# Designed miniproteins, single chains, continued (4), part 67

Each design is a single chain, and the fold is of that chain. pLDDT is the mean over its residues in the fold that is shown.

## One batch from the design tools (miniprotein)

Design m14308
Fold by ESMFold2-Fast:
Structure m14308 (fold): chain A 82 residues (1-82)
Amino acid sequence: RLSNEERAELAIETLEILAEVLEEEGRYDLAKKARETVEKAKKEKDPGVAARLALETLSEIYSQMSEEEKEKYREALRKWRE
């Protein structure tokens, strides 16, 4: 079980990793959206709200990605967790 603070940090970090993958794949508009949400989440006083903002944006972006881009993101997440 993660604390609200740990959940917010994890959600923000995974969204930052998504932004990096999108930049590598040339999806600059989606990467910018991810980066802007990371900044908003970092400024949010409530860690539960911060986690929700990051996860909602991650879900929206992920649904717009190709299967190849999704696999690259999954690979980046596996490397980050190790």
Scores: mean pLDDT 83

Design m14309
Fold by ESMFold2-Fast:
Structure m14309 (fold): chain A 71 residues (1-71)
Amino acid sequence: IEKIKEAILKAIKESGTKVPEEVIRLDLDSVARFYKLLGAPEEVIIEGMKKVALSYGVPEEKINQAIEEAK
């Protein structure tokens, strides 16, 4: 999970966003924590973090590549 989170964070940063890294990290941590509190499986936590990256304008194919490389 942590390795995948860092890969997604890197993909968001590389998208050219002006949002500080600490804010992006908080967005990802908040989503991951929310789904963990619900008892969601790892795949659902990853999908939640993927949606955060999509909201930052990262193309889906780049997010999928980052996730795959982090496994």
Scores: mean pLDDT 80

Design m14310
Fold by ESMFold2-Fast:
Structure m14310 (fold): chain A 83 residues (1-83)
Amino acid sequence: MKEAVDKLEEEFRKLGKEDIEKAKEYASRAMEEYSKKAQELNQQAIKERDNPEKAKELQEKANLYGALANAAQSMRLEFEKKL
């Protein structure tokens, strides 16, 4: 989880050095996409409640995408302050 978040933030910061407006747009889009995926995975985990192993796997994936969405939101706000 931490490695994926750190890599995402590094990529956003690199993009921000080249074009801060595009970096903000990309971060906004990434936040929406990761949030949607996290929500879909959480819904699937609920449906798989009778299969604990599968539900746990889906919940772990949902938590990962949720963390990525939060990282993207933080980067979006950081870029907004620099504009």
Scores: mean pLDDT 82

Design m14311
Fold by ESMFold2-Fast:
Structure m14311 (fold): chain A 82 residues (1-82)
Amino acid sequence: MKGAALFAAGAINMVGGEVNLELAEKTGSKEFAEGAYNDAEASKELLEKSAELDPEAKELSEKLKKRSEEIGKKAKELAEKL
């Protein structure tokens, strides 16, 4: 229960990263690709802190953190090519 706000913020940033990555892929915008990377990095930090504070949510937080890592890697690669 403690750290639920960190989990929610991490999940929101992960979704933001995914949306920005899709927009970057569709529009060819480097700005959206950089935004996706920043959102993914913020998501990773928030979810890591949530996993440390809330053992009940730890497994889910770790799974979402890995997804954020993948979004960040794709966003960085795309930004470097745009």
Scores: mean pLDDT 84

Design m14312
Fold by ESMFold2-Fast:
Parts: C-alpha cells; structure tokens; sequence
Structure m14312 (fold): chain A 65 residues (1-65)
C-alpha cells in the first residue's frame, strides 16, 4: 500500500541522512506529507526518491544559500 511505501521511505531516508549528514539531517524535514509528495514526484519508487533526496540534501549542505 502507499502508506507502507511512505513509512519505508521515511525510515530509510532518515537512516541514510543520519549516516551521511549526522546532526545536520535534522534540518531536512521528512514528514508524511513531504514523503508522499516526493514519492508522487518519482512514481512511488522509494529507492529513486531516497537517492534524489540525499543528492539534493548533500548539495544544499555543501552550497548553503
């Protein structure tokens, strides 16, 4: 179900962000609404959505606005 994909996305994305970014991962908001929007943008492909989120988060932290 989509709820399962959202839960999987949030869990896996938070784990990967924490591993890659440590405490700075807390600056990246991943609530259910955000997760659903990202998953919808990537055809509910959890792996692709997580990879894109990590890529953008890393780029933003390396080049803060």
Amino acid sequence: SRDELVDQFIREARERLKEELGEKAEEIEIDRETASALLDAFDWDVEVAIDMLLKEAKERLENPP
Scores: mean pLDDT 77

Design m14313
Fold by ESMFold2-Fast:
Structure m14313 (fold): chain A 69 residues (1-69)
Amino acid sequence: SLDEVLRRLAQALGIPESTLRAVAAGDEEKAIEEVRQALKARHPGMSDEEALEAARAIVEAVREVLKRL
């Protein structure tokens, strides 16, 4: 099920399931911001630019995976 896939992706990426649901709902700006905040919290040494770039890449990758389900 989509719910199980989102849960597994959240566990693998270390981000909240609610963030992946935002991606699935098409709320890209919210998803990117939540992933960025989660990355900064987990990696305090990561720059704002690195976190934003990584968040955009993660959200895009998740969106492409969800299109195939």
Scores: mean pLDDT 78

Design m14314
Fold by ESMFold2-Fast:
Structure m14314 (fold): chain A 81 residues (1-81)
Amino acid sequence: SRLEEVIARLEAIHAQLQAGRLSDAEALERVAELLVEEGVLTRAEFEALVRGELSPEARARLERFFAELVSLKTGKPPPPA
């Protein structure tokens, strides 16, 4: 599934970061690319997130996406909003 592929990509980024093959900045950029490719955030919204200026609508999309990833990993439904 798409979420399983996203989890695999996030785990690959984490593994490369742990192995010293990526810097924190490079890992952050790869996560940004993933979120944009998956339609979770636009590039402008990701830049707003880094500044702490993310809109409530974009934050809701990000939180929903994170909850879906956690639900898939744990086998439990996401918490209510």
Scores: mean pLDDT 78

Design m14315
Fold by ESMFold2-Fast:
Structure m14315 (fold): chain A 62 residues (1-62)
Amino acid sequence: ALKQEQLKQHALEAIEFLAAVEQGVKTLEELLALPRPQREALLQAYKKKYQVNPVTLEPIPL
């Protein structure tokens, strides 16, 4: 079992990866090669578009 903080971190990383895939990133290695500001921008755009719960990764219905 993961600690709650670790679980939240893994959930955020998964959302970051999903955001990168929408922008044409094909692999996790490509995501990790992006500069931190670029990855943060992708994550913020994804959160704005889908309003996901960072723990459960469920989209929040509007």
Scores: mean pLDDT 62

Design m14316
Fold by ESMFold2-Fast:
Structure m14316 (fold): chain A 63 residues (1-63)
Amino acid sequence: AEEEVERVAAGFREFLEQNKDVLTEAQMRQLAADEVAAVGKDLGEEAARRLEALLTEAMEEVF
């Protein structure tokens, strides 16, 4: 679960870096929210909270 959350976060960060010139900040935040919701359904609420924190950090680094 923990390794899976880190892998999802790393993949999302790479996606943001590759698409930062094409996607708006609002679109990136929506995609992040969708990913957190998907992880929450599969791995549970605690994993979703961890992913949300990691994705927030990734978005701050890209912007």
Scores: mean pLDDT 78

Design m14317
Fold by ESMFold2-Fast:
Structure m14317 (fold): chain A 87 residues (1-87)
Amino acid sequence: MVVTDWPEATIPLEDLLADMKGLGLPQTPEGSRKAIEEYAREVEAHMRDFARTIGARRVVVDFELRKDPKTGLYVLTVRIREERDAA
């Protein structure tokens, strides 16, 4: 089985909203955090399915929504790591 640390993925809000529109998810101008979190849950499920395909048994998925100070746009960061045994 393959054991690996997954790379961090960063999705700009504009791309995220375009993807959500394609999926028929609601888009709101301000305070759309719940819609974004729901989309993030779908991404998590997809990533867990992929991890299962390559034999990863323990996968931790972390989602972080932050504002990019340079552009003023929101960015969703997804971190995927394989969980180590608690020693």
Scores: mean pLDDT 57

Design m14318
Fold by ESMFold2-Fast:
Structure m14318 (fold): chain A 98 residues (1-98)
Amino acid sequence: DLEELVARITEAAREVVETARELAEKGHITEEQAREIERLANEAVAKARARDFKGALKAGEELKKLLEELKPEIKDKELYEKMMDAAEEVIELAREAE
């Protein structure tokens, strides 16, 4: 069911956004970096809702690349891994739908 898949992508993206906000509040990333993470996560959701799973996959891959670039700044490894796991779930769900 594609609607269930879109719902799962939405929940995974929400987890990314909430974790990024927590990292910014703790000073591990800037508010600007958190907003860019949120933008890419929301783009993946918007693309998935439009049934553009190729676009959702691309947004998820760009999100993962940004998170990998930010890794040296993020000293809270548990929050980083939680955020990365959620981003990878967005990618895998979008790939499954494609």
Scores: mean pLDDT 89

Design m14319
Fold by ESMFold2-Fast:
Structure m14319 (fold): chain A 81 residues (1-81)
Amino acid sequence: PVTLTERTEEPRASAEQLEAAREAIRAASKALMALRGIEDEAKAEELAQQIWEALERLGFPESYVEEVIATAKAGLEALAK
């Protein structure tokens, strides 16, 4: 049987994944604030911190960290057009 039918505990993301997520979240937060006409770095850092704390409350599950990185990168690419 290769299909899981129950929820299993997920491993914590690696240090490399966490660093990549932190960079992606910060870049995306700055881009979102700039799009709204807000050029206050402190507000961008506050948003980034809120997203990071949400991941920390979940225990930094690997799949969620990877999805956050992918979503932030996709958003940044869309804003660069």
Scores: mean pLDDT 73

Design m14320
Fold by ESMFold2-Fast:
Structure m14320 (fold): chain A 59 residues (1-59)
Amino acid sequence: GAMAARVAGLQAERDARRSELETKANEKKKEDPVQGFKTLAEGNAEIARLDAEAAAVAA
């Protein structure tokens, strides 16, 4: 149904964001570990937000 499609869409967006952020973080870590940590902190916050949104929609 529509709810399942919404949850799947949010999970796909989260997974895409996670993959992109991991790539960026790894690239930045190779160049500058400090920038890598900052990128990971921002990425983890965004992933947590998407997870919370998906949980709220699923409830």
Scores: mean pLDDT 73

Design m14321
Fold by ESMFold2-Fast:
Structure m14321 (fold): chain A 55 residues (1-55)
Amino acid sequence: MTKDEAIDALIKALELEKKGNDEDAEEIGDKVASKFPADTFSELLGEAVEALKSK
C-alpha cells in the first residue's frame, strides 16, 4: 500500500464513519495503521481529514 492509497482508504473510512458505518471505518483504519509507523499514520490521517474538511 502506497501513502496515496492509504490516504484514499482513510478518506473512505471517514466517509463511512459519517454514514454511521463505524465498524467498516475502523476495519479500514486498522489495516492502514498496521502498514505504517504511528507517526506516518498520524500524518496520513491528517491529510485525509483535511481532504474531507467539513464546510
Scores: mean pLDDT 79

Design m14322
Fold by ESMFold2-Fast:
Structure m14322 (fold): chain A 68 residues (1-68)
Amino acid sequence: LSPEQEAEVRVALLQAGYAVMKRHGVVDKEYAQKLIEEAEEILKDPAASEEDKERAREIKKGLEEMLA
């Protein structure tokens, strides 16, 4: 995969994980923390689009709220 394709895959996986967390609440706190770390990596990735970074920011905030 190219760096751009890898960024796209990572965003898709982050969205999928977040959807599961929202449906069940925070069942696995370690997994939720891993998703927050993945969101942070997407935000640092120069290959990630601004749209993908915006989605990562929103998901990160949602997960942080669920862990509060």
Scores: mean pLDDT 80

Design m14323
Fold by ESMFold2-Fast:
Structure m14323 (fold): chain A 91 residues (1-91)
Amino acid sequence: SELAERQQRLLKRAEELLERIKQAMKDADAGKRSFESPADASDDPKLRTVNALTATALIVIGAWFLAKHAPTQEDLDRAEELLRIAEERLK
């Protein structure tokens, strides 16, 4: 089934994105944030945390659509769009 193959590809993509977020949060939590300057607003750890949490929420919602007992084409389309938005927020 083409839907099953698409579901597997999207689940793999969601897992990869969650791993990237997990690693980024681990690195931040491990105290790599040693110096905070007002000039570093674009690299603000709080903004990164908010973006990571938002991306995580989008990925979890997307994964929920993928984890349905019988996902429809619309469920997969919605999941793919949510993962795409999450990817864009992590760039």
Scores: mean pLDDT 68

Design m14324
Fold by ESMFold2-Fast:
Structure m14324 (fold): chain A 55 residues (1-55)
Amino acid sequence: SMELEERLAKKYGISVEQLKGAVEAAGISEVATLVAAKDLGISVEQIREAYRELS
């Protein structure tokens, strides 16, 4: 849902587009998740939370 995506993106201080990329990475591998976390300046735990809530 767009509303949940916007809310989580704002919570993490990233764009909705960046959030979608991070959630996609979490569906691929733990390594992809770690790379996304470092690139976006957010934690792996935050990406896992987003994946759980949006998947």
Scores: mean pLDDT 86

Design m14325
Fold by ESMFold2-Fast:
Structure m14325 (fold): chain A 89 residues (1-89)
Amino acid sequence: MEILEELIKERGAEKTIQAIIDAVGALGLRKLAKELEEFVKRKRKEGVPDEEIAREIAEYLDKRTEEINELLDRIVRERLSKEEVEKLI
């Protein structure tokens, strides 16, 4: 996911991670959003940097669903709010 690497550089890994979780939640994928939140908490506790966590999440989502990838790209590139993201669904 080349686009995600650019977003991490421009906005920072922490904001990119939050945008991913918000996007997943907006898609109504509540269970997946919770799984991602738990994954992030676990990895941070293990000392994994946010930049690496963001890449791991991106690889997983890229493999699982094209819709989530497109929504993530729009959120972080276009600075979409949670309300704007919900309108895309």
Scores: mean pLDDT 72

Design m14326
Fold by ESMFold2-Fast:
Order: C-alpha cells, then structure tokens, then sequence
Structure m14326 (fold): chain A 63 residues (1-63)
C-alpha cells in the first residue's frame, strides 16, 4: 500500500540522517530527519513523525 511505501521511505531517510549525524554533518542530518518526519506523518505514523521532527530540530541547533 502507499502508506507502507511512505513508511519504508521514511525509515530509509531516518537511517541516512543518523549516518550523517554520526559523521558530524548536522545540517544534512537535520534535512533528512525533516524529510523522514514528513513522510512518516503522511503514512499516519504520528509518534514516529514527532520523534524525527525533534531529531531534525536538535541537529539544526548543532549546525
């Protein structure tokens, strides 16, 4: 289903965001977590979306 595809894409972007965060590229990590949050919200995963939005904001403050 479309929602399953969106959730899978959100997970992939979140993993990429985590990779960039671990490398110290906080700006890129924030962008990827924000994209992952938006896709998670579209998939109906509201709790996951909030966690990812918070990770994006944390990384914005580090950059």
Amino acid sequence: STKRQLAQQAAQLAMQGNSYENQGNYKKAAELYKQASDLAKQAGADEASQVLENKSKQNEQKS
Scores: mean pLDDT 88

Design m14327
Fold by ESMFold2-Fast:
Structure m14327 (fold): chain A 68 residues (1-68)
Amino acid sequence: MPSLEELEQEIKRLLLEAIERYGSDSPVVKEMVALEREYAKAAETASEEEQRELALKVLERMKELMAK
């Protein structure tokens, strides 16, 4: 199972990759930034296991957004 740090680093990596591919003002990047903000808010009260679950969900949705 990936560590929480590894998952958060992957979220950051995907966001940077999306900025490079689509531009920072693109709808895709704006939606990805919103997902990251929602994750950060939910993670404030979550356990480490819950944070990993949330991070995995965010990564999955970010990958879907980049595929379309």
Scores: mean pLDDT 80

Design m14328
Fold by ESMFold2-Fast:
Structure m14328 (fold): chain A 62 residues (1-62)
Amino acid sequence: MTEERIEKLMKASEDAGRGWSQARKEGDFAKGLELMGEAWYEHFPEKGKQVRAELEAIAAAS
């Protein structure tokens, strides 16, 4: 479980980084944060919902 969880964390980080990079090229900071949250939700549904909500709050505060 722990090793598999680390692999999922690495994959979620890679997917989030790609989405962020693409959104930054488009100049859409809020979209970038949303895509990062979605990447976490895809790999960890419960944790991803929390991360997504947190990132959306950061975007709204910007």
Scores: mean pLDDT 66

Design m14329
Fold by ESMFold2-Fast:
Structure m14329 (fold): chain A 105 residues (1-105)
Amino acid sequence: SASDLEAMMTLGSLVVSHAALRVSGPLSREELLRYIDNMISILEETIARLTDEELKAFLEAQRAQLRALRDALEAGQISVAEAEDQLAALMDQLGDLEVQLSQKL
């Protein structure tokens, strides 16, 4: 469907952006917070345009996890390294979804 294709393209873009982040060297807390805030904004815009309720629910759950990660990092409850590890796990989940969507054609 058109919504599946749009989500797949958005997820691919987020995965590429995360891969680029990983090669930039050590990030400051402020830089990582800005990156996560940008990802949340992209997901919010994508969710607002989706009509597929199952896909929308999945992305809303991912957005909630990113918000929780962002808030914990801002509050100093987790280290930058711990936040990078959690972000990598969330990106793996988005990558798995992109693969699943691409198989539906």
Scores: mean pLDDT 78

Design m14330
Fold by ESMFold2-Fast:
Structure m14330 (fold): chain A 87 residues (1-87)
Amino acid sequence: MPSDEEIEKIAEEIAKESKASQEAVLRVMRGEVAKLDDPRRAELEALVEEAIAALEAGDTEKFKEVLIRLLRLAREVREEQERRRAE
């Protein structure tokens, strides 16, 4: 499970990629979130849309900030699902 430092590093690396690579990452994230059976799916979908809007606006700093928020929430959902599987 990624740490906060690892999440920030991942977001920074994605923000340095080409726009096409960033769009590909968001498309994959959108597809994964759409399949999620969790009450936080709507919040995750909203964060993906916010990241897409920042990317379209050319706001790299906002895009990175939203990616960090998205990845942190996704980590929380995954950790909770793993706890339920262990029970």
Scores: mean pLDDT 79

Design m14331
Fold by ESMFold2-Fast:
Structure m14331 (fold): chain A 92 residues (1-92)
Amino acid sequence: SKEELIEELRKLAEELIEAYEKEDDEKIEETLKRFQELYVEILKNYPELEEAFQQAGALMMGGVAEPPEWLDPDLAERLREAYRRYLEKKKK
């Protein structure tokens, strides 16, 4: 269902935050790959969710994007902060 896919996205976002905080590069790549697989599934079954998942994907990659209405803005901000700190630790 749509609700299950949205919940899976929230779980992936939480998992990505943890991976960034732990500097687990393998887990970061695995989580982003799982998001890509979820996105491909959305395109096949729920095209109406495509824009929201594109916005979520941009946020997961550290881009500047408004979170979709169903994504907790606190979760989106935590993800941005975790990514920012991850990049700061990897600088030099």
Scores: mean pLDDT 72

Design m14332
Fold by ESMFold2-Fast:
Structure m14332 (fold): chain A 56 residues (1-56)
Amino acid sequence: MSSEEALEALERTRDLFPPSLQEEVERAIENARAGKPDKETLEMVKTGEGLELMVK
């Protein structure tokens, strides 16, 4: 996954995350913007996709 794709997914799903995870999501967005998506960033993307399916 590219840093641009990770950033897009995280920004789209940001509001679906619980308040307790908002700080971690913002960190993941920052890492994606820096072009350095790590394993935690990719896990946040997967979590966001799962949350998006649940609100459908």
Scores: mean pLDDT 77

Design m14333
Fold by ESMFold2-Fast:
Structure m14333 (fold): chain A 80 residues (1-80)
Amino acid sequence: SSSQAEAEALLRQAQEKIREFGELYKNLKTKELRERAVEKAREARRLSQQAKQKASPELQSGFEEAEKSAEEAAKQLEEL
């Protein structure tokens, strides 16, 4: 269905943002790069929340994991 396709697209976008966060995190040397990484993690969390609202129960566990990963990434950077 269109709702499932949209939820899958949002989950894919969230996963992409987490990947981008990981790449930035490996090369963090400046405050500016850290701030960019935090923003990517927050974007992933936002996208995961939107995907969860549109997902069937079967897909929700995957979205919950993505959401948790994004939140943990953001917390990790805020503690630097």
Scores: mean pLDDT 74

Design m14334
Fold by ESMFold2-Fast:
Structure m14334 (fold): chain A 97 residues (1-97)
Amino acid sequence: MSHEEAVELGLRGVEGLSSPDPAEQLEGGRLAGLAMGSPDPEGGHYGGAALALGVNSPDRAAQEGALAGAEVAAASPNPGGKRGGEGHLEAAREALA
């Protein structure tokens, strides 16, 4: 994944999780997880910001999207992405409880 691709995924995650459309919220969460799980620091930053938006959303689909994205990031072979994903995963599970 290139720097441009990682940043694009993170920004698409922000757009999706900020959307009123549940399908865009769910997809946005997964794209955010891929960005955060990437080795790119800027892509990881936007991905993490998107996951935080989903966790703090009043919309259930955005919270579910953030959970799915956090699981993707927590499964990353990249140490930074894994650590960030694990943090968002805890917060997302609490939001859905």
Scores: mean pLDDT 85

Design m14335
Fold by ESMFold2-Fast:
Structure m14335 (fold): chain A 66 residues (1-66)
Amino acid sequence: EELKKRIEELEKRLKEVEARGGDPQYIAQAKAFIDAAKELLENGGSKEVAEAAIRMAEYFLDKAEA
């Protein structure tokens, strides 16, 4: 499924950003949104909310890399 693949890509990117010494505050926020998206998909929550969480994780990873 598309959202699950996006989460897997974000988890890989998160590890790369952590390894390169990205901003820990933005990394922590990205982790929180990745975890929220995973829980929503696992528990049959709103796909719309899960997608929003994925977008927020992407946003914070972009900031962590800046």
Scores: mean pLDDT 83

Design m14336
Fold by ESMFold2-Fast:
Structure m14336 (fold): chain A 85 residues (1-85)
Amino acid sequence: MTKEDLERLLKVLKEVLKVIKETEDFEEAKEKAIEIIEREKEKEKNDEVKNILDYIIEKIRNAKNKEEMIEFLELNIKILEEILK
């Protein structure tokens, strides 16, 4: 993956996290998050990035509560920000 690929991933994860935090209903937050990621996946040309987006979708689908989704996304955002330094 290139630096540009990682920067696009970071931007997507930040958008998803914002939408989850702004959406009060857990199931609605989950649905909106998946829609954002699937939309970005359709525009993506890098298969490694597509595989990561699929993994994130599965993690969101399997989350038991909103806090679990937020913690997962915040952890991955932090990791990506450290890699991009």
Scores: mean pLDDT 87

Design m14337
Fold by ESMFold2-Fast:
Structure m14337 (fold): chain A 74 residues (1-74)
Amino acid sequence: SAREEAILAEIRELDAEALARRGEFTEENREEALAYTIELTTRVLELVLQSNNEEWREDARAALEKIEAFLAAR
């Protein structure tokens, strides 16, 4: 659908942004790199939740719950 295509386009833009920033992260700033990766992944999943695809939304909710559990366990 057009909505799914728009969401995928936004995800591709986020991926390009992440790729451009990858070279700025080192072993010394690994925690900052992890925080950025979690934030980026959360943004992608939030975009998927805006889709009209029920299966995509269910998968995105499950993934967000796993991220929340991971952060709570830190």
Scores: mean pLDDT 76

Design m14338
Fold by ESMFold2-Fast:
Structure m14338 (fold): chain A 90 residues (1-90)
Amino acid sequence: SDVEELIDKAINDSDPEVVSDALSELIKLVEKNPDPELRTLGLQSLFKIGSSAGPTAASVVSPKVSPEQRNKALELSLEEARENILKAVS
């Protein structure tokens, strides 16, 4: 699927421009896609990327992912995680 191709490109592609474009598309998918299942898939992907490439993993962070994109992915993942926790305890 197109989403699976974007996830693969964001994690595994050797071209930093392709990685950047894939991350941007995954962020747009989470923010703007009307399908909640696709938003969940995008959010899970961004959480994995943000967690592995965040400040706590700085010594092993891929140089192909910009700090701004990692931070945005992490912030978006944390925001949605907060909403999911609140729904679970309600």
Scores: mean pLDDT 59

Design m14339
Fold by ESMFold2-Fast:
Structure m14339 (fold): chain A 117 residues (1-117)
Amino acid sequence: DVDEVIDNILAYIREHRDEVRKLVEEAAKKSPELAQLLKTAEDPILAFHTPYPVVTLLLGVAAGLLSEEKARNALRTLFKGQSPELIRQELLDFAKRYPELKPLIDGLLEAGNLPRE
């Protein structure tokens, strides 16, 4: 159930907020593309125009730029009637692009009960 996956990955961000924020801020210092992605995190509409809307919204929650409820509503709207596989594919593609953030993505996959392959 995609709604259950969304709730579980948001809970992971809530439980690990300071760790996630620190990891992402350090990675963004080394990647202009990741820094640009973070700038869109305040606005769900802008986040939907990124290659990684799920990750962008989760980072917005971790950074305190977006409330968990706004992120949940945006994710549920984006994935209404869709398979959890779409969230899994985004997370795996993000980890390939930003391998320094793989520990975050592995945690999100485990929390969402999403297989790594």
Scores: mean pLDDT 83

Design m14340
Fold by ESMFold2-Fast:
Structure m14340 (fold): chain A 80 residues (1-80)
Amino acid sequence: GFQNASSQDIREALRREITRTLVERFGLPRDVAERLADLAVSSPGGRARAIVETSRLSGASPTEVALALAEAGGRALDKL
């Protein structure tokens, strides 16, 4: 959202929670998870690409990945 786009702290919290989710729930290597988390917080198009690539790498459905990233977003906001 517009508020999230204006805050580096919110973006860094999102990046950390998404990275953790990709490693812990989807079994991705940390370096790959960090790259995809960066992509996911960059733009809506980046988020869509991160979902598709996580699905391809992990074998999880795109819907399962999308829901997990939404949950990660909620956790990031709770830590602020």
Scores: mean pLDDT 81

Design m14341
Fold by ESMFold2-Fast:
Structure m14341 (fold): chain A 80 residues (1-80)
Amino acid sequence: SAEDDALKCAATCLSSLPDTATVDEAVSCCESNCTGICAAAASALVSTAKDHGVALSAVKTCLSSGSATAAESCLKTAVS
């Protein structure tokens, strides 16, 4: 699905960036390595997590889980 593809792309980009990376750096990585809706969805996920005070390291851990369902559950726990 588009969500699964976005999560995989975001996970790949975040794995290449330090935990201190900015939202703009993550978005630029997604735009360079992902296409279309994947770039927008990955950008939204990173931006939303940061807006809720979730550390980028926690986002990286959640997105590395290998599935959209597991990543969503992980992010919900991190946001709460």
Scores: mean pLDDT 72

Design m14342
Fold by ESMFold2-Fast:
Parts: sequence; structure tokens; C-alpha cells
Structure m14342 (fold): chain A 104 residues (1-104)
Amino acid sequence: MSVEERFLEKIRELLLKDVTPEQAEELVSFVRDKLNELRKKIEELAKTKSPEEVRDEVFTLASKYLEEIYEKALKAGVSPETAEEIVRRFFLLVQLYLLEELLK
């Protein structure tokens, strides 16, 4: 299983403690979409921008997505502790994507 699929499975497990299976899948899909958008943005920026510019633009976008994920999770009834765990794990994965791209 990929690092991405392991991440999404862990997020699903965390969410199922607080919300219904339908709400959990909606949140997992939202997180997956944001992750895919970030990966595409990293690939696009890496073609024309310096590593430092790529990092700065991606971190700005990731920060926006962390806030959106956190707010959506809280509105669905996810505990603040679980929502914080999700956004922390999301940001760590984004850092891994940047490291992989910048070391090519």
C-alpha cells in the first residue's frame, strides 16, 4: 500500500470514532482531493520555479487547505483533537512530497 493510501486509511480510522461512515467518506474524499491538488501544483511549479519558490507557494496553499479541512471536520462533529491529528498528518505528507520533488 502506498504512503498516500496508508494516510487516507488512518484518517478514515480516526474519523469513524467521531462521525458516521458516510461523513467519514465525505471527509476522506475532501482530504484526497486537496492532496491531489497539492501534488499537481508541486509538479506544475517545479517546471518553472526555483525550489524555494515552489516550497513557499505550496506551503501557502497547504496552510489554506489545513484550515478548510479543520473547519469541515469540526462542522461534521469531529473532535478538535482528531481534527488536529488529521491536519498535522496532512502537513507531514505535504512536506514529504516537497522533499521528494526537490531532491530529484
Scores: mean pLDDT 85

Design m14343
Fold by ESMFold2-Fast:
Structure m14343 (fold): chain A 68 residues (1-68)
Amino acid sequence: DEEIKKLYEEAKKYSEKVAEGEDAEKNLKKAGELIRRIYELDEEKGREAENFAVRSYIEYAERKAAEE
């Protein structure tokens, strides 16, 4: 539980950086690695972390599309 909570908070932090466009590719990769680790421990919490990352990526993609 404590390890999962720590991994979730780290994944959320990297996902927030993705949403802001801060080193998006690098931070998305970091978030993905953490999410994979969460899935190994707890499928439900892994899905929650992935959903947050997906929403963050969508926000980033929308901002990037507007810049084109």
Scores: mean pLDDT 81

